# Ledger of designs, part 6: designed miniproteins, single chains

Each design is a single chain, and the fold is of that chain. pLDDT is the mean over its residues in the fold that is shown.

## One batch from the design tools (miniprotein)

Design m176
Fold by ESMFold2-Fast:
Structure m176 (fold): chain A 111 residues (1-111)
Amino acid sequence: MKESVLDAALLTQTSAFIYLSNKIRTRKPPVEEAKAEVLNLLDAAIDTLEEAIKAFGESDPQRAKLLRELKEQLKKAKEEVEKAKTLEELLKITEEVVKLMQQTQQQLMAL
């Protein structure tokens, strides 16, 4: 995998979480519908990180470490989403995921 491909994927996924966060805040969809959408985005992001970790693992251990840390944080977010009962809880989790993804992107650019 090229670094530019990873950067594009993370940017696209971060934008998707921002879009969903705004949708939850403004349109207030049914909790179960919002929850399913957040879980789908988290699963897609975790899959992307898993692929990137395999691609960079031995050649770029510092990049792989940052990606593993983000993956574990997204897995924890997934557990929180599965337990969430309100749109307010889902919004808080989604906004924290955006923050984590943006922080990881900044750290990757600093390498």
Scores: mean pLDDT 87

Design m177
Fold by ESMFold2-Fast:
Structure m177 (fold): chain A 61 residues (1-61)
Amino acid sequence: SRADRLAEARAVVRTYLEANRDWPEDRLDEGLAALARMLSDTLGIPLATARRIVAEVRAEL
């Protein structure tokens, strides 16, 4: 379902942020931008939705 795809996207973003917490902000920002594009392509969600999920999960940490 769409809800399952959004939950998977959130889990992937959280794991990425936790694994890379010590990265410089510039590198982290580039990685997150690439991750949003990958999630949009692989999960079939709009890129704007993937970018919003990245921003929301980052704000939670």
Scores: mean pLDDT 84

Design m178
Fold by ESMFold2-Fast:
Structure m178 (fold): chain A 77 residues (1-77)
Amino acid sequence: SPRDLEAIKIEAEITALEVLVREKLRLGDVEGAQKTLERMKNLFNDNKSNLTPEQAAQIEARIAAMEAEIRQAQANL
């Protein structure tokens, strides 16, 4: 369906942003990681209507995992 294709596009974009968050953290760029996380949150919030409740819950869990990785990096500064 058209919504399935949109969900695939959102999933791919979230995956690319996760890679970018981890790359920023690897380089010690915690501020850049935080800004990338904000982009993930905005993408998710703007596209909630195109996601099933299960797809939304999965992306929300991924965002929470990235928030935890950033908090851990901040605690180790």
Scores: mean pLDDT 86

Design m179
Fold by ESMFold2-Fast:
Structure m179 (fold): chain A 83 residues (1-83)
Amino acid sequence: EEYERLLREVEERYRQRGAELKAQTDADITYYLKKAEEDPENREQYLKDLADALAQGGVQGTEIDNEYKRELERARAEAERLA
């Protein structure tokens, strides 16, 4: 069924993008928290850098989610047109 195929393709594409963003977020958390513990004189700077990275990740996550929703709508419309 065309609709199921289109949905699966969109879901897989955005699942990969979400996984990449999550991996980057997890790496940033691990890195900056470890640096904050190892270098207490610069702790506030590392925590600010982490906060900035998380804020950027949040914006990217919202963009990915919005693109995913738009692509799902396009896939549904295309499947309906081809039906």
Scores: mean pLDDT 81

Design m180
Fold by ESMFold2-Fast:
Structure m180 (fold): chain A 97 residues (1-97)
Amino acid sequence: PSVLTDEAIERVVETLKEDLGLSEEEAEIAKRALERGVSAEVVYAFLEALKEGKKSKEELIEAALERLRKLNPEMSEKMLELVRKQLELIYEIYKEV
């Protein structure tokens, strides 16, 4: 994934805060994930799953993957694997905050 500037990360985080009503901790998850090169769409899907009350790693990842598959129905198996790895990275960040 392309590296975003600090200004671009700030704008994405503000958009996510407005769209999903993020807490301070959830906004920090988004910021750290974006800084590590996770795409905004993947971050959005993870946070949306978290807002739905999903609690386990498996539930969060599967809910986020299902949303991303609906947005990209022709996503290849290789792309799904890459997205799953990005979601796992966001989960590790979530556990650190």
Scores: mean pLDDT 82

Design m181
Fold by ESMFold2-Fast:
Structure m181 (fold): chain A 94 residues (1-94)
Amino acid sequence: SLKEQIRQQIKKASDAESLELYLETAKWVAENSKDPNLKMNAKLLALAIEKYLKTPEEKREEVNKEMLEQLKPAAEAAYAGKYEEAEKKLKEIE
């Protein structure tokens, strides 16, 4: 089923090697993309992956929840097309 295929892709993406590859790609898009929306989304994704990889496994669920709450204002600004505001909010998290 489509749900099982999605679940398997998420599981594969949770592997450290896959996450490191996604992080490298996200950093490249953040630096090189001419699309402000893709650039901002890539920056948000890169920050989230870096925090996840630096967190011990037993604390990942708690830190992931905290990170999602911290990223929400920047994500909402980006979705509203307010990229300068999103960038400022992202820097406040770093």
Scores: mean pLDDT 66

Design m182
Fold by ESMFold2-Fast:
Structure m182 (fold): chain A 100 residues (1-100)
Amino acid sequence: DPDEEKLKYMRELIEKAEERMSGSSELEKLLAKSAARLMAMVKFNDPDVDELLENFAKALGLEEEVEKLREALKNGDFDTALEIALEIAEKIEKRAEEAS
């Protein structure tokens, strides 16, 4: 099941992100989980998820950040990918707060 492969990868990314965020605030840990999910979506290049992610990035003006995330993941640079994904997650959270 391709979805189980993706969920396994996402779980592993969440664990790695939480390990790196050890001693961080609960908010930072929640952002790390959101960042890990975003990384998994980009990594698997699912055409439907890719299209949704591209449309979402365009709507929020995050196309450049998403492209940088793709490049970091392609290069296997987990630390850079996590930093970019965290920046995207923070911008999403801020936009949600402004809309509320």
Scores: mean pLDDT 71

Design m183
Fold by ESMFold2-Fast:
Structure m183 (fold): chain A 90 residues (1-90)
Amino acid sequence: SEADEKLKKAADEILKVIQAAVDKGLYDEEEAEKLNSLGGKLEDALYAGDEAAARQHVAEIIAVLEEIAAKHPELKAITQAAIDTLRALA
């Protein structure tokens, strides 16, 4: 479904950011928990067909990724790629 496709794209990009953070020794459990929580809210909104809620949760995920990029310049390129992909889903 379109919801499954959007969720997969969002999840894949978030996972790439988390994996890059782990690989660079920059993993932050609080940041990972925020992304996981927002991913769950996005999943719920997409399967409910609530496009307004889905757009809101995509924006919230992007805000967390921007915070990660600001704290960890080494992750800036991969967080920007994730943000660009997520913006295309909104």
Scores: mean pLDDT 84

Design m184
Fold by ESMFold2-Fast:
Parts: structure tokens; sequence; C-alpha cells
Structure m184 (fold): chain A 89 residues (1-89)
């Protein structure tokens, strides 16, 4: 899944986004946040790794919902229509 958020124009700001993923078994999830200007130029990027443990052998094999939260701090001015997008792989 991908989560997007339009940013307010202005000075420096911190962006936090949370993405849900469904995971069966053990997996390392890579969360990514990309902040782009309206022109498509990259203003900021952050990646986070989250390790999901395997369920016990006698547990339900159904996928579990996991949330991955990432944060990007933008030190510069942000123009109109800048967008933050977050995904998990």
Amino acid sequence: SVVTKQLAAGGPQTVTLTVEAEVAGAKTLTGSILVQAASGDTLGVATTQHEVAAPPADASPEPRKVTVTGTVTLAGAVGADAVASAGVT
C-alpha cells in the first residue's frame, strides 16, 4: 500500500507517515518515504527497516497487519503542491 500527503508550503517541517502491510511468517519490511516538489525534484527521503518475527508453529497461518512509521525532516523551504508518499516492500 502507498500513503500520500500533500505538504503545506512554507519553511522547514517534519513529515510523519504510517503505512499498513500484511505479513505472513517472518519478513523484513522496508518502509520508504519520498518527498517531492511539484516539479518532481526530491526534497527528502527516508528508509526504515522493520523486522517481523515468525508466528509460533501452532499459530494461525493468516497474514497479520503490521504498521511501519517513517519520518522525514525537511530543512529547506517547501513550495506549493509538494507531496510526501510512503510505501512498504
Scores: mean pLDDT 76

Design m185
Fold by ESMFold2-Fast:
Structure m185 (fold): chain A 110 residues (1-110)
Amino acid sequence: SSFLSLPGARKAKDLTDEDVEKLLAYLRERLGVSDETIERIRAAIANAPSGAEAKGAVLAVLRQEGFSLDEMLEAFAAIDLLMNDEPLTDEKIEERRQRYRDRIAAARAA
């Protein structure tokens, strides 16, 4: 499934240690992810630092913890912004999350 990548995106860079810490802080602060779950996500990303693999790793953990599709798409938006060296602002997160929603809607309509 190509849902782990947005159309027109360049090949994702690997997440740096700084990018991972920014992502984990975002997940803790904005999605209320527990410290135990944050450490599971950290370990999963350490084994999968590429953008697409990192998205897969985060998806697997958040899905197991019962997070909604919309919350998982917010995490995907955060990963995309970090891979493009963009700030994790509410506006940029919502723009990227809306692109994933549009893609899912288009796939369901086809």
Scores: mean pLDDT 78

Design m186
Fold by ESMFold2-Fast:
Structure m186 (fold): chain A 86 residues (1-86)
Amino acid sequence: SLLQEFVAEARAELDKLIEEMIKNNMSFEEGVKKLDELYEKHRARLDELAEKYNLTPEQVAQARAALDHLYKEALNRLKKIYEEKK
């Protein structure tokens, strides 16, 4: 489905960003800023999809909840990685 594809793409982009943060030895603070920027882009993309495809409020809420969960897990993963880098 369109929303499943959106969530899958968001996950892939988020995973790629975290890998880039690790490879480039970014600070935790810079990493959080990059996560926030990507989150805003993904939310804007969801809003565009909702308008273009006339998605229901329930469909948008489900996709938004899935997106929020991905970012919560990403932030937790980032925190763990930076704790292990001590």
Scores: mean pLDDT 84

Design m187
Fold by ESMFold2-Fast:
Structure m187 (fold): chain A 96 residues (1-96)
Amino acid sequence: GDLAAARAHLAQARALLAAGDLDAAAAHLDQAERHIRRALAAADLPADTRLAIEVQIGLALLSRGVGKAIGDEEFGLRLQLRQLERALALLEEALA
């Protein structure tokens, strides 16, 4: 399902960041976000829980943009990974 796919893409992004493959890591982070957004759209969640997850996804996008703006794309991608991992954890907990 979408949650399992998101988790797999985040794990691959983490490994690729450790290997210094920033372009491949970015692609897997984009796939993870897509799967998280699809799972969130299908979920019937309390408004506050949905907002908390949307905030983490928004922060992930901002982190990637900040990394590019300051010339440290690895920093931006590492922050994006952390925020998407938080978004997935909140969504998995809410659906448990």
Scores: mean pLDDT 89

Design m188
Fold by ESMFold2-Fast:
Structure m188 (fold): chain A 86 residues (1-86)
Amino acid sequence: KQKLLAAVPALVKALQHSSPEVRQAAALALVKIAKEVGKENLEGAKEALLKALKDVDENVAMAAAIALQEIFGQEADKDLLELSKT
């Protein structure tokens, strides 16, 4: 559990990688870790995932949306609704 939590900062950094495949994989890996450590330990990842929703690669944006939905649920839905008003 603690070992997985230590991976969160590295995955947040990977969301800014130059390769869209790496960014997509990082978003999906955060979903797997959230199931082990709980959403409260991924608050720092939430902002990075919200930024990834606006990624130039559609697959990365989709992976970020899936991650936000699965990790934060209704909290992510509120943030997504606010973004959709534009």
Scores: mean pLDDT 73

Design m189
Fold by ESMFold2-Fast:
Structure m189 (fold): chain A 103 residues (1-103)
Amino acid sequence: SVQEELRELGEEINRAIEAINAGDYERAVEYLEEAIRELRELGEAARRQSTDPEAVERAVRRAEDYLRQAQRAARAGDGERALSYIGRASDAAMEMLRVVRES
């Protein structure tokens, strides 16, 4: 379900945040890759439940782009920028949930 896959995405996001706060940027990049995988699964479930699959797809692409930017920031050792991008990705994922809920 969308809610179950969101929970899995949230778990990987929280692991990435914890790794960034610990200065473990290599591990953060790995958790962000897992988060992107979970986001894709969430997006597939959301598209199946939504009356606006195009809006869901746009939100997924935006969230994925932000997670990729978070990975680049983490690889550069910029924890503040990485956390900022993770926040933007979370906002995009929440927008996706609103589209599904309003369907």
Scores: mean pLDDT 88

Design m190
Fold by ESMFold2-Fast:
Structure m190 (fold): chain A 72 residues (1-72)
Amino acid sequence: SEIDKVIEEATKKLQEIAKKMNEVRKKLDEYRQQTSPEAKEKYRKYREEFNKLSDEVQAIQDEKIKKIEELK
């Protein structure tokens, strides 16, 4: 069904973002332990990236719900 396709596409996107979030989380953990200016700048950038990925998760879930409601 069209609803099943919407769910599958959203699930694939969420899995891709989860993988990216795990990679960013590992980098945040790595740079959190370092005190150099370069490491602090990388930590700040990865933290921003993690926040953007979190926002993408919410947007994908909202779009999924909207599309499912439009198909009913």
Scores: mean pLDDT 85

Design m191
Fold by ESMFold2-Fast:
Structure m191 (fold): chain A 60 residues (1-60)
Amino acid sequence: TVRGWRPYTVRPGDTLEGLLAAHGGDPAEVPLVARLNSLADPTAIRPGQVILVPGEVELP
C-alpha cells in the first residue's frame, strides 16, 4: 500500500475539507488539493464531479 491520490465522485453535501479528513488527509491541505484539481474555488465542488483526494493505493 502506497499513499497517493485516488479519484472520487463528489456526492451531494460533500466538502473538500470533509473529504480530506475522511480519506486520511489533513484539512489544512484544502488549498493544495484545490490547486491539484484546478479548482478556482475549493467550495465550488459539485455532485457528480470527479476529483483527486488523498488515499492509499493498493498495488496490483
Scores: mean pLDDT 70

Design m192
Fold by ESMFold2-Fast:
Structure m192 (fold): chain A 100 residues (1-100)
Amino acid sequence: DLVLSREQLDEMLRKIKEVVEEFKKKSKNEKVKEAAEEMIRLLDEALKEEDVDKALALMRRGIHILLETAEKYDPELAKEFIERLNEVARETREKALKEA
């Protein structure tokens, strides 16, 4: 598997943040909006974190919080969120392969 550069990781984190901000605006459920806001905070923290493993842990914690809440209160939005995350991951991997 490819190791992402810091620049590639930051680009992925910013793209995930854009998806989460879109979902926060789109959701009609207050609990999902609160979980999305928490994930945005964790992603902003990850972007400032110098340690790649810690940045990835913050991202994973945010994904877990939003996904668990969305699966409970808005399962269709949860499905769309997973699909959008997989798209960001795929595009990040394809770009990294071309730049390697």
Scores: mean pLDDT 85

Design m193
Fold by ESMFold2-Fast:
Structure m193 (fold): chain A 57 residues (1-57)
Amino acid sequence: DDALKQQFIDVILDYIRSIDESRAEQAREEMAKARNLDEQLAIAQRVATETLREARA
């Protein structure tokens, strides 16, 4: 449901921000171009994965 999807997006963004503020801003910019919440959630999950990978490097 849209409310649950929005909550997941918010939690993921907060998680990204705790690791890398700049990466969280990039995710927000990409999500602004998304057509719907499913695409926004997919972007948030992808950026979170990339952020964790980069933090290790």
Scores: mean pLDDT 80

Design m194
Fold by ESMFold2-Fast:
Structure m194 (fold): chain A 69 residues (1-69)
Amino acid sequence: SSKKKIDEISKKTSEEATRLAEAGDLDGALDVLRDGSKKILEIAKKAGDKKTVEKSKKSIRLVDEQKRS
């Protein structure tokens, strides 16, 4: 199901981003979070899950704003 795929991507993304952040690679952590959110967005769009689409778009915007700083 799309929910299981999203949950798997979320878990892997969180684990990788945490590992990078703990190593002091904050830019790498942000890149991983952005990539994961983009993958979730595409799955959610295909599934018609409007709430997850909006959450994913918000996550991407937050990463982009953080990188702008």
Scores: mean pLDDT 86

Design m195
Fold by ESMFold2-Fast:
Structure m195 (fold): chain A 95 residues (1-95)
Amino acid sequence: MERERLLKRFEEAKKRAEEVKRQLEELKEQAKTNPAASGAASKADTAIANIEQGLKKAEELKEKGDIERATRVAEAAALGGENTAKEVQAQLNAL
């Protein structure tokens, strides 16, 4: 059923976003130990803030009954965070 599928996708997207946020926090702390990695640290910090804002908006949309938009926002936050985590990890690996 569409609504049940959307709710499942929302919960999975939220879990992915929270997990990638934790990964970005770890990468940010690693980046802070090396002055040459200041750009990577800033990128991770911005991505963490974007995930937090995205998840807040997704929860607000879900509470308003807009589960379709809530799911899309949560999935976008997770995907954006995952992409930035890969970029930050690549930058740290290049040092």
Scores: mean pLDDT 86

Design m196
Fold by ESMFold2-Fast:
Structure m196 (fold): chain A 80 residues (1-80)
Amino acid sequence: MLSPNERLEQAIAQIEALLANIDNLSAEEAFSQAQQIVRQMQALLREHLDQVPRELLERAEAVLKELAAKIAAKKAEEAA
């Protein structure tokens, strides 16, 4: 069984993989995949926040911010 920290690392890796492939996805596809991963990550942080190292939390916050910005940019581009 994966620890909460290992599951969070896995979720971060999934977001990083999505970001690497984001130019090959539509905004709708990127948003759908992102929403699923983000919900999993938020549930993990809600239940196990006290067990997460600050450095790992900062990494999670950084990739979530980048993902949100990239999806917003794709939606704006596709709406134009």
Scores: mean pLDDT 80

Design m197
Fold by ESMFold2-Fast:
Structure m197 (fold): chain A 77 residues (1-77)
Amino acid sequence: ADAVIAQAKALADELGETNVDFSGVSQKLVDAMVAVQKVEEAKKKGLKEIKVGKKPEFTHPATKKMAEEIAGAKLIV
């Protein structure tokens, strides 16, 4: 949970909203957080590739890169 919240704050910062209340996040940010959470879960299982049931939409390329770096695995749809 804490890692997902930290990523949400980083995403909000990249979107230019440094003082955004987490309770008011956009659907795009929520989708990105879910992708990061799935990546973290796969990392705990030692997976090299992660299959996602629904393709996450990232606002910035850095967001996707960040999620992949956290898991050390490539995100696959």
Scores: mean pLDDT 51

Design m198
Fold by ESMFold2-Fast:
Structure m198 (fold): chain A 92 residues (1-92)
Amino acid sequence: VDALRAALLEAIRAGDSQAVEALALQLIAASPPSEATALLREGIDEAGRLGDIASLTALIRASATLPQSSQETAQLVGTAIRAIGRIVDREL
């Protein structure tokens, strides 16, 4: 999981949205939902920090495949909203 996390963050920093989607799906398949949710939130935060809309979109799309509780879904939605807010603030 640590190797997948490192690869995901590197793909986000490189702006490789196809690799981001593939790695996020691998991470979801390899991890418990709570761990996958935490790692996806980290990726969404990094994409938001970098202003990478393509990677942010890929992460949100991958996150929709994750079997989640309402709490985990709320955490992901909150993280995504904050990431979008960072991008909007940067473009203003």
Scores: mean pLDDT 74

Design m199
Fold by ESMFold2-Fast:
Parts: C-alpha cells; structure tokens; sequence
Structure m199 (fold): chain A 89 residues (1-89)
C-alpha cells in the first residue's frame, strides 16, 4: 500500500480542512482528491525544489474545483490559503 508519511499527514490536515470549509458540497471523494493534489504539490516543493510552481499548481486546481462547486467568489481566498499552506508548510 502507498501510505503518507506521518510528517506529510501533519502538514496536509490543517490546510485541507480550511479549504473544505470554504467550498460547498465537498464529498469524501473530493477530500481524497484534494489530499492527492496537496501531496503532489508537497512532492514538487521538497523533492524537485519547485516551491512556487508547487503553490501555483495546487492553487490552480483548488480554484477550478471551487468554481465547479459554485464557489467562484471564494477563489481569491482559496488561492491565497493554498499558496500560503504550500509555501509555509
């Protein structure tokens, strides 16, 4: 099985909860997909030394997800939250 390291779980849990609280209609599947997005961004930051590109990637995906859920008004807040979480996590 592919398991997330304990430190990765610790970094992902708070920003994932904050993002989910701002978007209506988030399902358990949606939470899993968002966790994968944050995992990919964290991989790019730590293993490829691409923190800005990682933040941009995660923010873009979360913004498009929010738009699909009818939360386009939350996109600027979500982008800032996601960028700050990736850059400062």
Amino acid sequence: AVDAPADLEKELVPPLREVASLIPGVTHVDLGLLAIVFGIANYLKKHKNLPQEAADFAARIVARFAERKGASDKVPELEKLVRDAILNG
Scores: mean pLDDT 74

Design m200
Fold by ESMFold2-Fast:
Structure m200 (fold): chain A 88 residues (1-88)
Amino acid sequence: SLAAELIAATEPLAREAEAARAAGDLAKAQALLEEIGRLLGRAAGELYGEKAVETLEEKGIQSEDDPELAAKLQAAALEGAREALAEA
């Protein structure tokens, strides 16, 4: 399924994000995490349709450690979910 392929695509990106973080390249790590968020948002949109967008808008992605990064990840996930609905 497309959702399974999108989720599988996040695995190499997650490994690259960890490597970038370990190397001190925080900008690259952040960009990779945002891409992961977008792909997971697309997968959620494929699996749950409009409910994925509703849930992300209502609950969002939150972090007490880094609320600014959490907001960027939520924006990426919402973009991905909306892209999935637009392609349907």
Scores: mean pLDDT 80

Design m201
Fold by ESMFold2-Fast:
Parts: structure tokens; sequence; C-alpha cells
Structure m201 (fold): chain A 71 residues (1-71)
């Protein structure tokens, strides 16, 4: 796992935006490329931690919908 992605998830947990219990699920379900993109957007100031948290939860919700539809 990329250190920048681990650091991003740790910052989300420290800010109270992601529960520590969900970290393993995020690392398992979210592609590394998606986390890389979000880390770059956060580090460049283009997104806040709150924006990243919303995008991650939206992604997980969309994947659940895709699975339910057999996509």
Amino acid sequence: MSQKNIDLIQELVDAGLVPESEVETLLREVPQSFLDEKAELYNSGKQTLGDVAVDLTTYLGLEDIKRALGL
C-alpha cells in the first residue's frame, strides 16, 4: 500500500470523518488508483478531507449498487 494513501486514511480517521473500524473495508474495497487520485487532490488543495470522505462513501455505495445489479 502506498504511504501517501495510508497517511490520507489516517488523517480521515484522526479528523473523525472515517471510523477506525472501516479502515480495513476501505483498503479492501477501494482501488489503489482511486486512493492515489484522492491523495493527490487532497495534497494539492483541490479537495478537503470532507470532500474525500464523501467521495469514498459515494464510491462504496455505487459499488454496492453495481453488485446488486450484476454489473
Scores: mean pLDDT 76

Design m202
Fold by ESMFold2-Fast:
Structure m202 (fold): chain A 69 residues (1-69)
Amino acid sequence: GASHELNGAAAAVAAGDFETAARLARRAAKQSKNPEAQREALKAAEYAEQGDAESALRHLQKAGRAERE
């Protein structure tokens, strides 16, 4: 589910695997039914594609919070 993909994306960012992080974040956005979680996951994917680990993790965290609400 979306939460599993978001956790995987965060682990990929921590490992420096930005391609995997972006792919998992985009997959989380597609699986989520929450529009805020979808937007934040897509932003995380964009930052991961830029190699911006700090911004990617921040948006993954926001996506995860929205997914849990």
Scores: mean pLDDT 88

Design m203
Fold by ESMFold2-Fast:
Structure m203 (fold): chain A 84 residues (1-84)
Amino acid sequence: KNLPKEEIKERLERVEEAVKPVEDELVALLMEKTGLSETEARRIVSEALTLIAVEGLEGARRELEKMIGKETAEALMKIIEEAL
């Protein structure tokens, strides 16, 4: 499915607003599960939100599993899905 860049931007803005209240929880989870620094964890959260806007929830989960492992990706996605 070919989405216009403007629609992707609007989706990203909506996902970022919805996730903002739980952003610190997502960062803390990533640091705990992966041992990454806060800066690296925040970068991964930002990437996850972008992946959701572009690929949708299923595609984002698959890509995150490659980056941070299946267990951590499932935990992260659960928090994001509950915030949406």
Scores: mean pLDDT 81

Design m204
Fold by ESMFold2-Fast:
Structure m204 (fold): chain A 92 residues (1-92)
Amino acid sequence: SSISLSIEVELSEGAELEVNVHIDADGTITITYRLLRGEAKVRVTVTVGDLKVTFKAHLREGSSVGVVIDVPAGTAHVFTSGDAEAEVSVEK
């Protein structure tokens, strides 16, 4: 199956955000954000076949968030560090 990623980012003035996307052939997708400066709001939608994962996060300076999606299992796990809020929803 093809993998579709939609990433939307809102940055405050002068903000700096690092984004990392890692896709494994085994069906693991990892998306991480690290905010170096400012404030950021992020939304990611990942679609693989019938699986749809929506990840939303709000980051303040020095924080990080990420989501690990296990496509074969149909699950997603969220992690945060520092002053950040994140939520994930999984539809099948």
Scores: mean pLDDT 85

Design m205
Fold by ESMFold2-Fast:
Structure m205 (fold): chain A 89 residues (1-89)
Amino acid sequence: GEAEKAVQEAKELLAQLKEALANGDDKKAADAMLQLAKLVLQYPDNEEVVKIAEEAIDLVDSIPNPSLELQIAEGMMRIALGVAKLIKK
């Protein structure tokens, strides 16, 4: 169903983030984070999508000296996760 497709897309975006971070490609990493944040906003009640987004935050938080683009993308993801938590009320 659409929920399963969203989870698969989230997993693919997380894999893209991991690859981009390993390659030092901050712009590609930021893009993956922003796409995942958009997916969280589309499926805020999907616990698996939200869990994948939290894993993405943990990965970026582990990076010493993240670029400004990554910091902005992380900030946008934190907003998306905050909205998801509010909707689960």
Scores: mean pLDDT 85

Design m206
Fold by ESMFold2-Fast:
Structure m206 (fold): chain A 106 residues (1-106)
Amino acid sequence: MAREGAERAREGAERARETGDAEGAREAARAAEEAARGAERAGPGEGLEAGSAAGLASMAASVAKISGGKDKEAAEAAARAAEGAARAAEEAERGLGREAAMEAAG
């Protein structure tokens, strides 16, 4: 479910901010990508915003890795992008819940 991916993305983002290293940022980026995929399954195009944010998180995590894990600004940017993707994915999952209810009713 997109919500589980979003929760993990936030946990990874918090870790990245606390440690300021690339590993936390990469974990947040992967969780954000998982959340974005969940959002896309909720409805075509609803995952687009989450996917874009997850892409930014992955880029920022890559920059943090290239800087040897010492670039706190890159890790923080990745954390912010992952949080954005998590929020977009949660909103899309609200749509998925509604669709599931309509399927059960009809």
Scores: mean pLDDT 62

Design m207
Fold by ESMFold2-Fast:
Structure m207 (fold): chain A 72 residues (1-72)
Amino acid sequence: DLKELLEKAQAGKVTAKELEEALKKERPDVKIDRSRVSALWRTLRENPDLSDDEKTLLVLNALAGEPLPVIP
């Protein structure tokens, strides 16, 4: 479940590498960009109050190659 994976990443229970590997397993037909996954992981870790819609948008941006929003 992608949603559960994102919640675990946000809680610090998975590393950026683990998130990358899990996304490759869930979406083998999609080219996974390591730098995009690292940015996604960092954003999830730094923003524990992200809504489900915001998490979904970040995943779509990471997987589709769209620019990720700059969240400090």
Scores: mean pLDDT 71

Design m208
Fold by ESMFold2-Fast:
Structure m208 (fold): chain A 74 residues (1-74)
Amino acid sequence: MRKKIEEEATKLVQELTGDPGVSAVIGEDGAVVVELSRPLPPERVPALVDAVLEANKLGAEQDPSLKDLRPSPP
């Protein structure tokens, strides 16, 4: 379960941010954490935040316990 959600979240984050070096993992509190290969320029930070929120929605669809996930800060 966790690996499938992480794969879907990673793909979604890569598509929304345009950075193939990013990955998404699920933290200890169920929050999806995005790991960047490098810092994004400020104009791309909102896209990263949106990607994290979308990844959290994917998790919530698969597991009800993920409904209240918090996005990681940009």
Scores: mean pLDDT 63

Design m209
Fold by ESMFold2-Fast:
Structure m209 (fold): chain A 91 residues (1-91)
Amino acid sequence: MYKLPKDSRSSLSDEAQQKLYDLILKAYFEGVRFSAKALRTLLEDNFEKLKKALGLPDSATAQDVIDKLIEIYNKEGYEKMVELIEKASEL
């Protein structure tokens, strides 16, 4: 009876969803704030805009998008990741 509810709305694997939440929380605690539009782009599974902003093919999965965002965060920092997400939200 205590299984984390799997959101049928999210096409994300449990691992990808946990990584996404960790990424958002870490950026937030480090003083970086997402706009409401950027958060909607991430949380509403609107990955088409993110795929285009990240240069990923239409065949890329939600998992590929999350992994690419984590890669950017780890290599270039949270500010660059947030900048790319906000740019994607304007597409």
Scores: mean pLDDT 66

